# Designed miniproteins, single chains, continued (4): the designs that were tried, part 41

Each design is a single chain, and the fold is of that chain. pLDDT is the mean over its residues in the fold that is shown.

## One batch from the design tools (miniprotein)

Design m13396
Fold by ESMFold2-Fast:
Structure m13396 (fold): chain A 92 residues (1-92)
Amino acid sequence: MALALEGVRALLLGRFAEAEELAARLRPVLEREFGVDTSSMTPAQILQMALGLSFLAEAKAAGLDLEEIEAREAELLAKLKPVFEKLVAEAA
């Protein structure tokens, strides 16, 4: 989780070289531990996936129901989707 968070932070600050280095460190972990094919993934996608998987692993360890977690995630994504769409339009 900590490496994925630092990588996302680096991306947000425009520190792409640092984000790429952190993503490269996470690639073999995602491939070995989770069976994820990272060959076609960007550094940003690797960092987002590592963050998400780390969060799900910690939530499961805390005894949270996966179905409840997925329902809450879907609700949050639905609320954030208009904000992300606006940010993407502003960047274009």
Scores: mean pLDDT 66

Design m13397
Fold by ESMFold2-Fast:
Structure m13397 (fold): chain A 59 residues (1-59)
Amino acid sequence: SAAAASARLGELAGVAPETVRRLARDPEKGNLLGAGAAARSGKPEEAAASTRELLRELG
């Protein structure tokens, strides 16, 4: 669901779920969410892949 995907992405990127939903509507800002998640992760490639999947679910 969009709510679950927003919550998961918010945890990965360190951003509130409502903010994730707004940023995900813009592809450029969606990429910033992915970069933020990767930077905060001990597994950047895995975090980036998970972020792409979650953004696809939100779109």
Scores: mean pLDDT 75

Design m13398
Fold by ESMFold2-Fast:
Structure m13398 (fold): chain A 98 residues (1-98)
Amino acid sequence: ATPEQVERALELARRAFELAKRAFKEGDVEALELAIETLEIARELVRSDPEALLEVEIMLGLALIMLGVAKLIGENPNEELRKEAEELLEEARELLEE
């Protein structure tokens, strides 16, 4: 990845983590899983930058803990959050294809 792709991947990762926190608060497991997929794509894109990789890995680790807890609490679907998560995941996929 170029430095510009790493910067864009970090911005996507930060947005995905904010969405993951919102999904966790609302109890939408599917939106949280989509945010985690975006974080996994961002992790792949930043792997050549150790500082960026550490930031993304911390966010991914926290999101995975939130997913485990959310599955125990029960699901409350939020269509708007899921749509935002799907749009963010598509942005991450487009960045991978550049």
Scores: mean pLDDT 85

Design m13399
Fold by ESMFold2-Fast:
Structure m13399 (fold): chain A 78 residues (1-78)
Amino acid sequence: DEGEEALREGERTARKYLSPEAAEAVIEGLRKALELAKEGKLEEARKAAEEGIAPYASEMSAEAGHEISAALAAVLNA
């Protein structure tokens, strides 16, 4: 399960860099993105993840933003 593995890595990254509230929101966005990506709805998957991330973007360091973007790319490529 490449998508589930990507989601687990994204969960680890979010919890490492973000507050618990922000991490939960980002993880929910990534989970929704994975479900949509499995249906072939890649643009909708990207939008769902971005909606989860956007409210917390100001909490993200450049490093956190980069790693979370990489996790999203991995989910979308599953």
Scores: mean pLDDT 78

Design m13400
Fold by ESMFold2-Fast:
Structure m13400 (fold): chain A 91 residues (1-91)
Amino acid sequence: SLEDLRREAKRLLEEAKKLGSPLGERAARLALEAIRLAEKGGSVLDLEILEGMIRITLGVARLIGDEVSARLADEALRIVRRVIDIAREQQ
């Protein structure tokens, strides 16, 4: 459910803050925005743009060797992919 995914994204944001990961925080906030947009009935295209932004964040984390931020961004990406699946089922 979107509520379960929001809970996961909020936990991810708190973990990123605890670990001092600005890239992880960014990825988690993008996931929360995707959930907000899906609840509003936003388009799959807009959700895919947010997924792309998280993928860029993941790529940056990997490029600079920040494995903690890469893990957090990868988890945010999984959350957004689940949000997209739910949004597609509602269209």
Scores: mean pLDDT 89

Design m13401
Fold by ESMFold2-Fast:
Structure m13401 (fold): chain A 65 residues (1-65)
Amino acid sequence: SMKEEIKERSRLALEALREAAENFTDEQVKKFSEDIAKADVEASYYKMTLEEFKKRIEEILEKYK
């Protein structure tokens, strides 16, 4: 259902942000949080699958390596 998809996308976003908070600087966490928030909005707007959303998170994480 759409509710379950939104809930799982929210969990993925929060988990990624928690990992960033443990490994990145405050400035990097701020930028990462902004990128993740934008990705979540885009996922909702463009009806992205959970797999597409996971790939977007991976791409964002790669920028901070």
Scores: mean pLDDT 81

Design m13402
Fold by ESMFold2-Fast:
Structure m13402 (fold): chain A 103 residues (1-103)
Amino acid sequence: EKYKKELEKIKKEMSPIEKARIDFTIQETLNKLTPEQKKIVKEFEKKYGKEFADYLLLEIDLRGINSVEEIKKLVDEFSKMTPEERYKRMIEILKEVKEILKK
């Protein structure tokens, strides 16, 4: 609950340009994935929801992940998280992406 509120606060404080750039990064990352990699992400989205899947895509971009095995490892990492740990990780990802977008 605490991290969910903090995430919503950060999202509310984002400019329209920052939001558009993040949305673009999510779409570009998804488009660069192979059919097998897309299937893994779609199965993750079905189980954990679109928002968390979007942050999985941002993490893929941030880490420069481009292999099926690395995506599976990241999915396993995220799947082990509690709901609170997921929101905390989403905050960490969002803060890192926001820093990159300022440069």
Scores: mean pLDDT 84

Design m13403
Fold by ESMFold2-Fast:
Structure m13403 (fold): chain A 85 residues (1-85)
Amino acid sequence: DLIDKIKNYMRSQGLSDKDIQDLIDALREVQGDLGIRGTTEEYNQKLVDYLEKKGYSFTEEQREKIINELSLSKLLDLVIENLKK
């Protein structure tokens, strides 16, 4: 459902199959850790941490922008932009 919509969006933005899978895996790990609880800030922080564990890097400025983003669609856009580099 939601995961399929996110996958289709990532494909439309030009992400590779590997980047799509890495982001989906990170989203699933955050969901497993926080469930329906936790703040948006906690969710976004763990998402960045899991992506860094997979070998992606973020500047301090990029981390702050992602962590403080309250919109899921804007969060995904920020993350996708960083994965495409």
Scores: mean pLDDT 76

Design m13404
Fold by ESMFold2-Fast:
Structure m13404 (fold): chain A 62 residues (1-62)
Amino acid sequence: VEEEIKEIMEKAFKESRDIAEKARKQAAASTPPEARKIRYQAMKEIVDLTSEAVKKAKELRA
């Protein structure tokens, strides 16, 4: 049960971190407004990945 949630979260965070890391590097080389948009786009993709994981984890804990 707890391990299952850990597995789901770990997978989602691993993928989302990869996206966030790349966006962060690109943002560091960009102007403030561009950095904001890059970060926002990455966050949107992260939401898609983590949303699926969070929903599944909630089902397990419901």
Scores: mean pLDDT 78

Design m13405
Fold by ESMFold2-Fast:
Structure m13405 (fold): chain A 85 residues (1-85)
Amino acid sequence: SMETIREVVELLRKILEAYYNNDLDTLLENLERLVELLEKLSPEQRSIVGSAIDSILDNTLLNGKFDMDYADEQVELMEEQLLKL
């Protein structure tokens, strides 16, 4: 549902903010909630979310540093793709 997509986007933003702020407890709590929401998504929707996460991780590994602006861009692209399904 559109409501579930919104919740996934909000949780990913909270996860990214927690990571940026080195708040590991908040990061882990929101990751657990994201995993539960992913079970409500179709395989195609789950693939889109996974691709966004993979892009953010790859960018972090290649640069040796987390880039919040890049992460925000990937979340926005993910939301657009999910809403077009």
Scores: mean pLDDT 86

Design m13406
Fold by ESMFold2-Fast:
Structure m13406 (fold): chain A 83 residues (1-83)
Amino acid sequence: DAEADARIEEEARRYAREGLRRYEEGMDPREVLAQMAERIAEAAERAGRPDAAELSRGLAEKIRTKATPEQAEEALAAIREAL
């Protein structure tokens, strides 16, 4: 559903801006990324995309358990460039 996908993307961009601000304020980069993924999952569920919500929750879990701080910092830098 293109309309649902567009709404999820808009919310993701907003959460990315908020996450980057929290990172600049000293929050752990892995926690920033995990919280962004969780909020995107909530937006996907609200938009009627439960599969996308499940994938995004899984990503948050992997970020907390498997990502290094350096990998999270690189991902945040890429997100900043994409905004």
Scores: mean pLDDT 83

Design m13407
Fold by ESMFold2-Fast:
Structure m13407 (fold): chain A 73 residues (1-73)
Amino acid sequence: MDEWLQRLASALQAGDLETARRLIAEAPPEMRRWLPYLIANSPDRALAEELIGALPDPRLAAEARRLMAQRAA
């Protein structure tokens, strides 16, 4: 579990969109609820927006957009 989270964090910090998208698609079920928070806290807004499009669940995508809007305020 920690390995998946560390790999995602590293990809987000490196701006590695392809690796981040793959890791999100492969996210363990127990980690899916945290995806919006992890994406919204990315320092790269363009990367975060692309990753929202990669989320399989529209409810997770909506939550990520809400969290990003709160950070912009």
Scores: mean pLDDT 76

Design m13408
Fold by ESMFold2-Fast:
Structure m13408 (fold): chain A 101 residues (1-101)
Amino acid sequence: IEEVKKKIEELFEEALKAVEKGDIEKALKLFKEAAELAVKAASDPSLSAEEIEEIRKVLIEGTSKIVAALLKKGEEDAAYEVIKIGREAAKKIEEIIKKKK
């Protein structure tokens, strides 16, 4: 789980750097990869509900940072896309937690 959390955080950091450089297309691609990895990791049946919640927290924190960076750059459409993707991924993880008990 720690390795997966670090990989997700690395993808978010790369996405943030892409936003800073004005490469919005790359930032969105990296964000989507991070969100997909978070959902995939949360779907591991060997993980506890607490471990899955840690993955969800990393996703929420990363989403917030990328949204803030995009808004600072005036990239409102990209920021809204990130919010939508992040919200849907977080919802999927919440549903997985509920099924865990």
Scores: mean pLDDT 82

Design m13409
Fold by ESMFold2-Fast:
Structure m13409 (fold): chain A 82 residues (1-82)
Amino acid sequence: DEEFLKETLEEARKKVLEAVEALRKGDGDKAIALLKELIDWIQKKLEEAKKQGASDELLFKLEGLIKIVEEELKLIEKEIAS
């Protein structure tokens, strides 16, 4: 569980940094696409963890990560639309 969470967080961090770099370069559409891809990827990891009988704590942390990325995506979409 700890190793799975660590690997998931490391990959999520890489995708967030790619999205931040896209925003820094003025490519908001790319940033949105990368964050949507990240949400889908974490959702797949959550479903896989559920099927493998992962702990409630791990499932809660993965669900929390999805919510954080979804909230950031909404803020970025709102900023770009302005």
Scores: mean pLDDT 81

Design m13410
Fold by ESMFold2-Fast:
Structure m13410 (fold): chain A 71 residues (1-71)
Amino acid sequence: EVEELVKRIEELIEKMIEAVKAKDYRLFNELSGEISRLIKELDKLDPDAAQEMRKRREEAVREIQEILNSR
Protein backbone atom coordinates (compact mmCIF):
# COMPACT_ATOMS: atom_id res chain seq x y z
CA GLU A 1 0.00 0.00 0.00
CA VAL A 2 2.65 2.57 1.02
CA GLU A 3 4.94 1.56 -1.88
CA GLU A 4 2.01 1.81 -4.34
CA LEU A 5 1.11 5.30 -3.06
CA VAL A 6 4.74 6.47 -3.30
CA LYS A 7 5.00 5.14 -6.88
CA ARG A 8 1.68 6.79 -7.84
CA ILE A 9 2.73 10.15 -6.35
CA GLU A 10 6.09 10.03 -8.17
CA GLU A 11 4.33 9.25 -11.48
CA LEU A 12 1.89 12.14 -10.97
CA ILE A 13 4.70 14.58 -10.08
CA GLU A 14 6.50 13.65 -13.32
CA LYS A 15 3.27 14.10 -15.32
CA MET A 16 2.70 17.46 -13.59
CA ILE A 17 6.12 18.71 -14.81
CA GLU A 18 5.38 17.45 -18.35
CA ALA A 19 1.95 19.15 -18.30
CA VAL A 20 3.62 22.52 -17.58
CA LYS A 21 6.16 21.92 -20.37
CA ALA A 22 3.20 21.23 -22.70
CA LYS A 23 1.40 24.37 -21.38
CA ASP A 24 -1.52 22.18 -20.27
CA TYR A 25 -2.40 24.16 -17.15
CA ARG A 26 -5.77 22.44 -16.75
CA LEU A 27 -4.01 19.06 -16.46
CA PHE A 28 -1.40 20.65 -14.17
CA ASN A 29 -4.14 21.82 -11.76
CA GLU A 30 -5.86 18.40 -11.82
CA LEU A 31 -2.58 16.56 -11.15
CA SER A 32 -1.56 19.01 -8.40
CA GLY A 33 -4.86 18.38 -6.58
CA GLU A 34 -4.53 14.60 -6.92
CA ILE A 35 -0.94 14.69 -5.60
CA SER A 36 -2.11 16.68 -2.53
CA ARG A 37 -4.86 14.10 -1.88
CA LEU A 38 -2.48 11.12 -2.18
CA ILE A 39 0.16 12.74 0.07
CA LYS A 40 -2.54 13.21 2.75
CA GLU A 41 -3.44 9.52 2.44
CA LEU A 42 0.24 8.55 2.62
CA ASP A 43 0.76 10.75 5.71
CA LYS A 44 -1.85 8.66 7.58
CA LEU A 45 0.04 5.44 6.76
CA ASP A 46 3.69 6.60 6.77
CA PRO A 47 4.44 10.20 7.79
CA ASP A 48 8.15 9.86 6.87
CA ALA A 49 7.33 8.73 3.32
CA ALA A 50 4.78 11.56 3.04
CA GLN A 51 7.44 14.09 4.12
CA GLU A 52 9.82 12.74 1.44
CA MET A 53 7.03 13.09 -1.17
CA ARG A 54 6.36 16.67 -0.02
CA LYS A 55 10.09 17.38 -0.48
CA ARG A 56 10.02 15.81 -3.97
CA ARG A 57 6.97 17.93 -4.86
CA GLU A 58 8.76 21.10 -3.65
CA GLU A 59 11.72 20.22 -5.92
CA ALA A 60 9.30 19.74 -8.83
CA VAL A 61 7.62 23.11 -8.11
CA ARG A 62 11.06 24.80 -8.21
CA GLU A 63 11.76 23.10 -11.56
CA ILE A 64 8.38 24.36 -12.84
CA GLN A 65 9.18 27.92 -11.68
CA GLU A 66 12.50 27.72 -13.58
CA ILE A 67 10.66 26.51 -16.72
CA LEU A 68 8.14 29.39 -16.47
CA ASN A 69 10.89 31.98 -15.82
CA SER A 70 13.28 30.73 -18.56
CA ARG A 71 11.51 32.71 -21.33
Scores: mean pLDDT 81

Design m13411
Fold by ESMFold2-Fast:
Structure m13411 (fold): chain A 78 residues (1-78)
Amino acid sequence: MLSDEEAEEALEAFEKDFKELKKAVEEGKVSKEDAIEGLERGLGELKQLKEAVKNEELLKRIEEFEKEIKEEIEKLKK
């Protein structure tokens, strides 16, 4: 299993990628369809990360981030 430090670094990387993707969509650099595909892949990777983590605070952060990604996917589908 990942250490809490490695899991935190992975989560921070996902959070940065998410912010960059949102900006790219807003700037018209990425299509909504491509963004949805990327976000759905990210959810799969976060599910794997969540299964590797035992730290309660880190799990809550991952779950909150999953919710943010799901909300963005719903927004992009409108």
Scores: mean pLDDT 82

Design m13412
Fold by ESMFold2-Fast:
Structure m13412 (fold): chain A 97 residues (1-97)
Amino acid sequence: SNEEKLKRVLKEMIKNLEEVAKDESLSSRQKALFAGSSAGMILIFLSVLKIEDPKTVEILVELERKMEEALKNNASKEEVDKIIEETIKRLEEVLKE
């Protein structure tokens, strides 16, 4: 089902975001680019497959916007990691529903 496909994609995204947040070798810019690009790609995927999940879309749109702002304002690794960690928690709550 489309719901099962979405859950798999979101679980993979959570795992990738956790790895990025833990990777001290990555710059704040690299972390922000990865997180923002990942959100954008999943939003395109949802749009192309016509999967309607407003809560997931809201979380991913917010992540993309926050990462764009982080890049624009040269945010610290700590600030970028915090945004990633908050996004992981929100995505995990969606997966419980």
Scores: mean pLDDT 86

Design m13413
Fold by ESMFold2-Fast:
Structure m13413 (fold): chain A 93 residues (1-93)
Amino acid sequence: DEKIRETELALRVMELTKEYLGDQAAPLKDVVEYLAKELGVSPSTVYRALLRLEELGGVIFSLDGDEMMVRAGPEKAVENAIKRLKEEIEELK
């Protein structure tokens, strides 16, 4: 149940990140604060979801000077991340 909720949250974070950023990059802090507010969860919860999405290639972290930036991955990588998360939800049922 907890694993299902965490995976569903990661899926929603993927969808909202793509919607919010499109093809743009934004500071990680701003993205985390925006998503935490939209989803009604803690910033640390969003950050953990984004770390998982980075492992899946759904999001990309990059350092621009001293600023950590985040952007959505290429469309195919985003589609693959969404597919893997949906498959994990089905496996956890």
Scores: mean pLDDT 83

Design m13414
Fold by ESMFold2-Fast:
Structure m13414 (fold): chain A 89 residues (1-89)
Amino acid sequence: MEAEEEIRRLFEEARRLSDQATALVQSGTASVERLRELAEEARRKTEEALKISKENPSTREMVTLVSAAGLFAAGATADLLLHERRVER
């Protein structure tokens, strides 16, 4: 499924940009302009993923539901919880 693959790539890119922004904030020397650029890039990736889902009915309904219910943020939280629950020693 090409649409799911491309959406996954865009979300992974947005996640990496968010991780970079977090690292810069933690460094204490992050520039406002750099953080803004990272935020804008992440936003563009998300908008592109939404556009692709709009053209693909199977993914469109899922993304629409996630957006409406705020499940996008819940999905990220669930991933963190799943990681903690599934971590094997």
Scores: mean pLDDT 61

Design m13415
Fold by ESMFold2-Fast:
Structure m13415 (fold): chain A 96 residues (1-96)
Amino acid sequence: SELSRLRAEEERRRQIEKEIQESLEHMQRSIDMIELLSQGKVEEAVDLMLKYGTEEQKELAEAVKKEKLDQKQMQELWNLMQQGVSLEEALKKIKE
């Protein structure tokens, strides 16, 4: 009984530590993406988004690759998506 309790507590601690580590890695990837964009490294930022980004970031990255958008167009597209504009409608606005 005591060994089972100690094992359960240790497993819970390891699970929490893993979740914290995964959250820190996610935050670091977001910082890395912002840094790449600030340096004009759009292709590297897009590749990072495709591998590790959220569904919205992956959709953004695919659109940037397909439409060959520059950094300014990518930023405008992301800003419109954050305002609740659909990807299709946002793409129309930045192409004008």
Scores: mean pLDDT 78

Design m13416
Fold by ESMFold2-Fast:
Structure m13416 (fold): chain A 95 residues (1-95)
Amino acid sequence: EEFKEEAIKKVEELMDRIEALLSPRAQPLVREAKEKTVKLLKEGKYDQAIEELRRGTEGAIALSLADDPSRLPAVQEAVKLTDEAVKILEEAKKK
């Protein structure tokens, strides 16, 4: 229980940081991915949560670059944060 709650909290914090880095049109996609990912995590569906997180953030990143190519450094940071969130979920799945 404690391990699951801590993983959810860390993923939410990382997804909030990803949202802040992306374009206004991409931000709703990150929020939707966050809500779906958290719901799946609460249901213990770690593989589905990882898939939803990757799918949602990938779409948001692509939209941000289409809106403003000068966001490339922010997008690179968002990719790094997405990888960190996935690693947290993979480690939580082992418990």
Scores: mean pLDDT 84

Design m13417
Fold by ESMFold2-Fast:
Structure m13417 (fold): chain A 74 residues (1-74)
Amino acid sequence: SAAEEELQKRLDELGKEYEKELLERVKEALGREVPLEDWHTLSPEEKEKVMAILKELYPKLKAKADALRAEAAA
């Protein structure tokens, strides 16, 4: 349906914004750009920094996604 397509589009846009913010925060924390596919190459110390960023950003992403789903259901 058009409503389901609109929700999916908004969720896709939210996902792209999240990935951009995540990669920018990781770059700032590590002092270098690391694509998602290369995260397996991170040192234990770098992985801890990335995990801290994920723990900060994920609840915000979840809250926004849940709000979009609730709005679409109403």
Scores: mean pLDDT 82

Design m13418
Fold by ESMFold2-Fast:
Structure m13418 (fold): chain A 74 residues (1-74)
Amino acid sequence: SEALELLSQYRPGYEREIAKILAEEQGITDEEHIEIIAGIIGKDLEAMVRDPSLLEENPENAQKVLDALRKVLE
């Protein structure tokens, strides 16, 4: 599974780079907002790494985050 492979490559700290990518797509430049987004993303990714079945609960949101993670890894 591509999603499982991407999750296996996640490392603490990547959430900030992912948050910057997602924030840029929304026109958000405020550092405080980016920090909030990073916190949410980090929590969700850590949970998905521990339990990949969580990808099934919010598949569209999970796909968006994984697409941004792939961009960070490129």
Scores: mean pLDDT 78

Design m13419
Fold by ESMFold2-Fast:
Structure m13419 (fold): chain A 61 residues (1-61)
Amino acid sequence: MSPSEIHAQELIEELEASLDPANEEGRLYLLILRQEVKENPEMSIEEIEKMVESVRKAVEA
């Protein structure tokens, strides 16, 4: 995996660990985020961080 993919997995795992297990919509957002990172492995670390932050705000709101 690229350094960006490793960084993305770490951020997503941290977000998943903070997520309420009963939050099914939050888990769906994380699944979509993981899929987007896999389909776009050329994404920069900054772009990945922005996507993770957007999902974090959505699941914590």
Scores: mean pLDDT 75

Design m13420
Fold by ESMFold2-Fast:
Structure m13420 (fold): chain A 76 residues (1-76)
Amino acid sequence: MTEEQEKKLAELILEAIENGMEEEEIRERLRELGLSEEEQEAAIKAVEAAKKALEGDKERQEKLKEILEELREFLE
């Protein structure tokens, strides 16, 4: 993944969380970024975990951290 793709992915994740974007819309935008199917699935998992963490669930916040680390390792 390029630095530009990483920046756009981060912006998309924030937009998805703030605006409550549906999974299908997120998937379509990830395809436009040129991410692989596996990278798209990892990003969707990160968004879902982030949404759950925002519900005040500390356990979900820890899972989000783990998923983001896996996504980072996977995309390097």
Scores: mean pLDDT 70

Design m13421
Fold by ESMFold2-Fast:
Structure m13421 (fold): chain A 79 residues (1-79)
Amino acid sequence: SALEEIEAVIDRALADPRLSERAKEILEEVRERIRAGASLTDVLIEAYRRLEEAELAPEDRDLLSVTLEEIARILEAAA
């Protein structure tokens, strides 16, 4: 299912030692909101907002952005 694929993407990113604790906090919040039954669209909008507001290093922003884009693609394919 799309939810299983999204959770696998998040779990893989959370295991990446290159990703900062701040970026991991954003992904953990995404995971918790999805598990709580929040709208996937609302969760993604909020995640991108947090990405823009967070003081992340460029490589950290790139890694988080790629992860969020992968989640968005899975969501799009399930629509």
Scores: mean pLDDT 81

Design m13422
Fold by ESMFold2-Fast:
Structure m13422 (fold): chain A 95 residues (1-95)
Amino acid sequence: MKAIEEARRLFEEAERLAEEALKEVEANPDTPQEEIKEKVKEALLLALEGGFKLAEAGVLSEEERIALEVAREAVLEGISAEEAEARYQERLAAA
């Protein structure tokens, strides 16, 4: 499936960005937290896109797909996973 190949590429790119962030911390432990957070955020968003490609291919359960949506909201809005989950539950209750 093309979607599985795209997921693999997204996961590989996410891993590369995460490794770059780790190397930067190792080279300069005083690197500002915000710079590291931004790189980690980019890596997480790519990994989540890979997860959505797996969901598109039918590899993931509905619960796993929902977990990806919650995680994506948390990363994009800079909120905790618990807060994103609470927002999802509120939307579900309203529907």
Scores: mean pLDDT 78

Design m13423
Fold by ESMFold2-Fast:
Structure m13423 (fold): chain A 111 residues (1-111)
Amino acid sequence: MEEELKKLKELLKEELEKRGEFELAEKIKSMSVEEFGEYLGEVLATKVKVEYDEKNPEKGTVSEEEKELAKEAEIILEALERLAKEGNPLAKKFLEELEKNIKDTEEIRKK
């Protein structure tokens, strides 16, 4: 896990730099492997929360910080999809795990 996260962190940083996402690439570069793993969990959880809150607008708007994290999650997912399409097995593995976790969460919410 930790060695795979370290490799993913480097691959994602390089892909983000190629896409012109320099601020996000520097943010990821500054993180430890442990911090990167926690960050991935946080941005993905925030994306799911933002989508839920936008469907339940009774209390107004999602916070700007939550919107920024949700946008970062979208950028990360697009970068992973690109790497997976180029044949990177680690990117494919992580993308499949993330998609499965999102789907499992949606199925639980419907019960």
Scores: mean pLDDT 74

Design m13424
Fold by ESMFold2-Fast:
Structure m13424 (fold): chain A 100 residues (1-100)
Amino acid sequence: MENKLKAIRLVTELYRLASERGDEKLRKAAFYLGQAVELADDETAEKILPYLEEAVRAAQAGDFEKAREYLKKAGEILKDNSTNEKARQYAEEAIKLAEE
């Protein structure tokens, strides 16, 4: 459960940074990724933490293209490792938005 809370905090920060920049697609992608994380188990959350940390770091540096790449990697892991249908659907939507 600690890893889920860390992942949610990182996704929330990415959402905030995207909103401040006016990046609507990344903001929506972060929103859907957050929904997927809330439905994921702690083991899956642990696997995505490094990618979320890199996404936030890239966004803080103004590299929103790199932030999208890392968000997409986190989404793919959530999609592949989730047993929850809604979590997979939210992860797929996040990936789709990050690729636009």
Scores: mean pLDDT 86

Design m13425
Fold by ESMFold2-Fast:
Structure m13425 (fold): chain A 64 residues (1-64)
Amino acid sequence: MKPPTLEEVNERMARLYQAHPSPEVRAQIQKVQQKMHDMLEAGVPVDEVTVQAMEELDRIEAQA
């Protein structure tokens, strides 16, 4: 499976919040954004970061 781009991850975050606009969902999306930033700063490959971010967003969507 082709890894998602950072743009695709950001677009999915926007769509998820638009579908489920709540403080809880917003906080979880912000946590994913922070985790991505920390991973990129630590030198984790972008492709690995985007895959993990999409998995976290799948989990958030399933719980929303």
Scores: mean pLDDT 81

Design m13426
Fold by ESMFold2-Fast:
Structure m13426 (fold): chain A 84 residues (1-84)
Amino acid sequence: MEKVKKLLERIEETLREAEAATDPREKLRLVMHASALITGLVVLKLVMKKEGADPEFIKEVEEFIDEATERVNALEAEALAALA
């Protein structure tokens, strides 16, 4: 629980920093970092599911992953367009 909460906070912070970044190279770096953190969250979700964590909490984590992934895709497209 505690580790998941901290990882959710880090992902949110990294995405906000990516949104605020004016340099497209810095924005892309932050987006790639957020993507790596999301991958870590997916692995933690699988561990939580195996350990019998609350299905409702697992569902909330899956919804967060989906939303964060959509934001990563949008920010990545924006940064790549600016670098072209």
Scores: mean pLDDT 85

Design m13427
Fold by ESMFold2-Fast:
Structure m13427 (fold): chain A 72 residues (1-72)
Amino acid sequence: IEEKLKEVAEKLGVSLETAKTMYKAAVMRANGVSQAEIAKTLGVSPATVSRQLKKLMEALGVKSAEEAVDKL
């Protein structure tokens, strides 16, 4: 997981800590948690959650948070 998150961080030009936060958001989304609840849990805006998940999925070449979690 950490090796793949490091690759994602490099590809997106973000820190490993940011990539780990994106992964946590993807795990919560894959488990059916709403964007608003994920934002509340991570202490960010719903727009930030949406943006981070979109970037993560694009970096991994997947179409869903569940696929992103499976690939990591």
Scores: mean pLDDT 78

Design m13428
Fold by ESMFold2-Fast:
Order: structure tokens, then C-alpha cells, then sequence
Structure m13428 (fold): chain A 95 residues (1-95)
């Protein structure tokens, strides 16, 4: 995935999660706040990689940086799945 596309996806996810703060419970709010903090860290890491990509012409270094982008994407996708599963579990306990 292109680093700019992934940053865009994360920025949209962050904006949505900030607007849709769950008001249903303190436990849901804490989970959301922790997820938002991790989203901000993924964006920070990707911006650092983007800067490094702009400052190198070495194909081997560019390939390593692209592999780092792909790893962050996988981490984000797994985190998003876990976050949604934990929200569902909290909601089931309150129902």
C-alpha cells in the first residue's frame, strides 16, 4: 500500500473515532481513548517513514521502508479488529 493512502485511511479513522466517542460507558470511553492514542502513533510512524522515503534514492532502503509501511498496515488492521471485538464484548455485558 502507498504510504500516503495508508496515512489518509488512518486520518479518516481517527476523525470518525474522535466524533463518535462512545457515551454509553466509562469502559467504552477508555477503550476509545486508548485506540485514538495508538492511531496517532501509527500516523507519526508513517510520517517518519514518508520523510525517510523522500530523502533516499537507494532501492534497497526504499524496499525496507515499504516493508515497514506494510507492517504498520498489518498492525493497524489487527488493532482495529481487536478494538471492535472488545467494544462488542463490553456492549454484550451491558445488555
Amino acid sequence: MDVDILIGVLDVTLAVERVLLPKDSPEEQKLNEEFIARLEEYIRRLQEIKTRMANTTDPAELAELQAEVDRIRSEFEADLKDYKAKLEQIRKKEA
Scores: mean pLDDT 82

Design m13429
Fold by ESMFold2-Fast:
Structure m13429 (fold): chain A 70 residues (1-70)
Amino acid sequence: DEREREYRRLLQQAIDRLREMVRAGAPREELERLVDELARELKAAFPELDFEAVRDYLLGVLDTLVEQEA
């Protein structure tokens, strides 16, 4: 439970960083590089996570954030 709570907390921080970059008007290439960086950070903190699954999830979040700010 504590590890799941910490994971959700770090995931929310990652999403918040991504949202602020989207709001700042960062180009798509920089946003995708941030997604890769955040996915690696999450994988490093939680080695049990599948990197590709986390990356795909964050890319989906990115697409939603871009749509909301358009």
Scores: mean pLDDT 84

Design m13430
Fold by ESMFold2-Fast:
Structure m13430 (fold): chain A 61 residues (1-61)
Amino acid sequence: SMLEELRELALNLARMMVQRKASDEERERALANFRAFAERQGVPEEEIERIIAEMRELLAA
């Protein structure tokens, strides 16, 4: 589904940011940019929060 594709892209972005050792500011900006993008695509808020939570878990590792 489009939602699963969006989730995969978001999680891959988070993994890439960990690998390149992105700063906390860059990580928060990426989360904010993803939220704005997903909202523009009409993704339900509950799904956006779920994906962001998964991204935050990866970014904290």
Scores: mean pLDDT 86

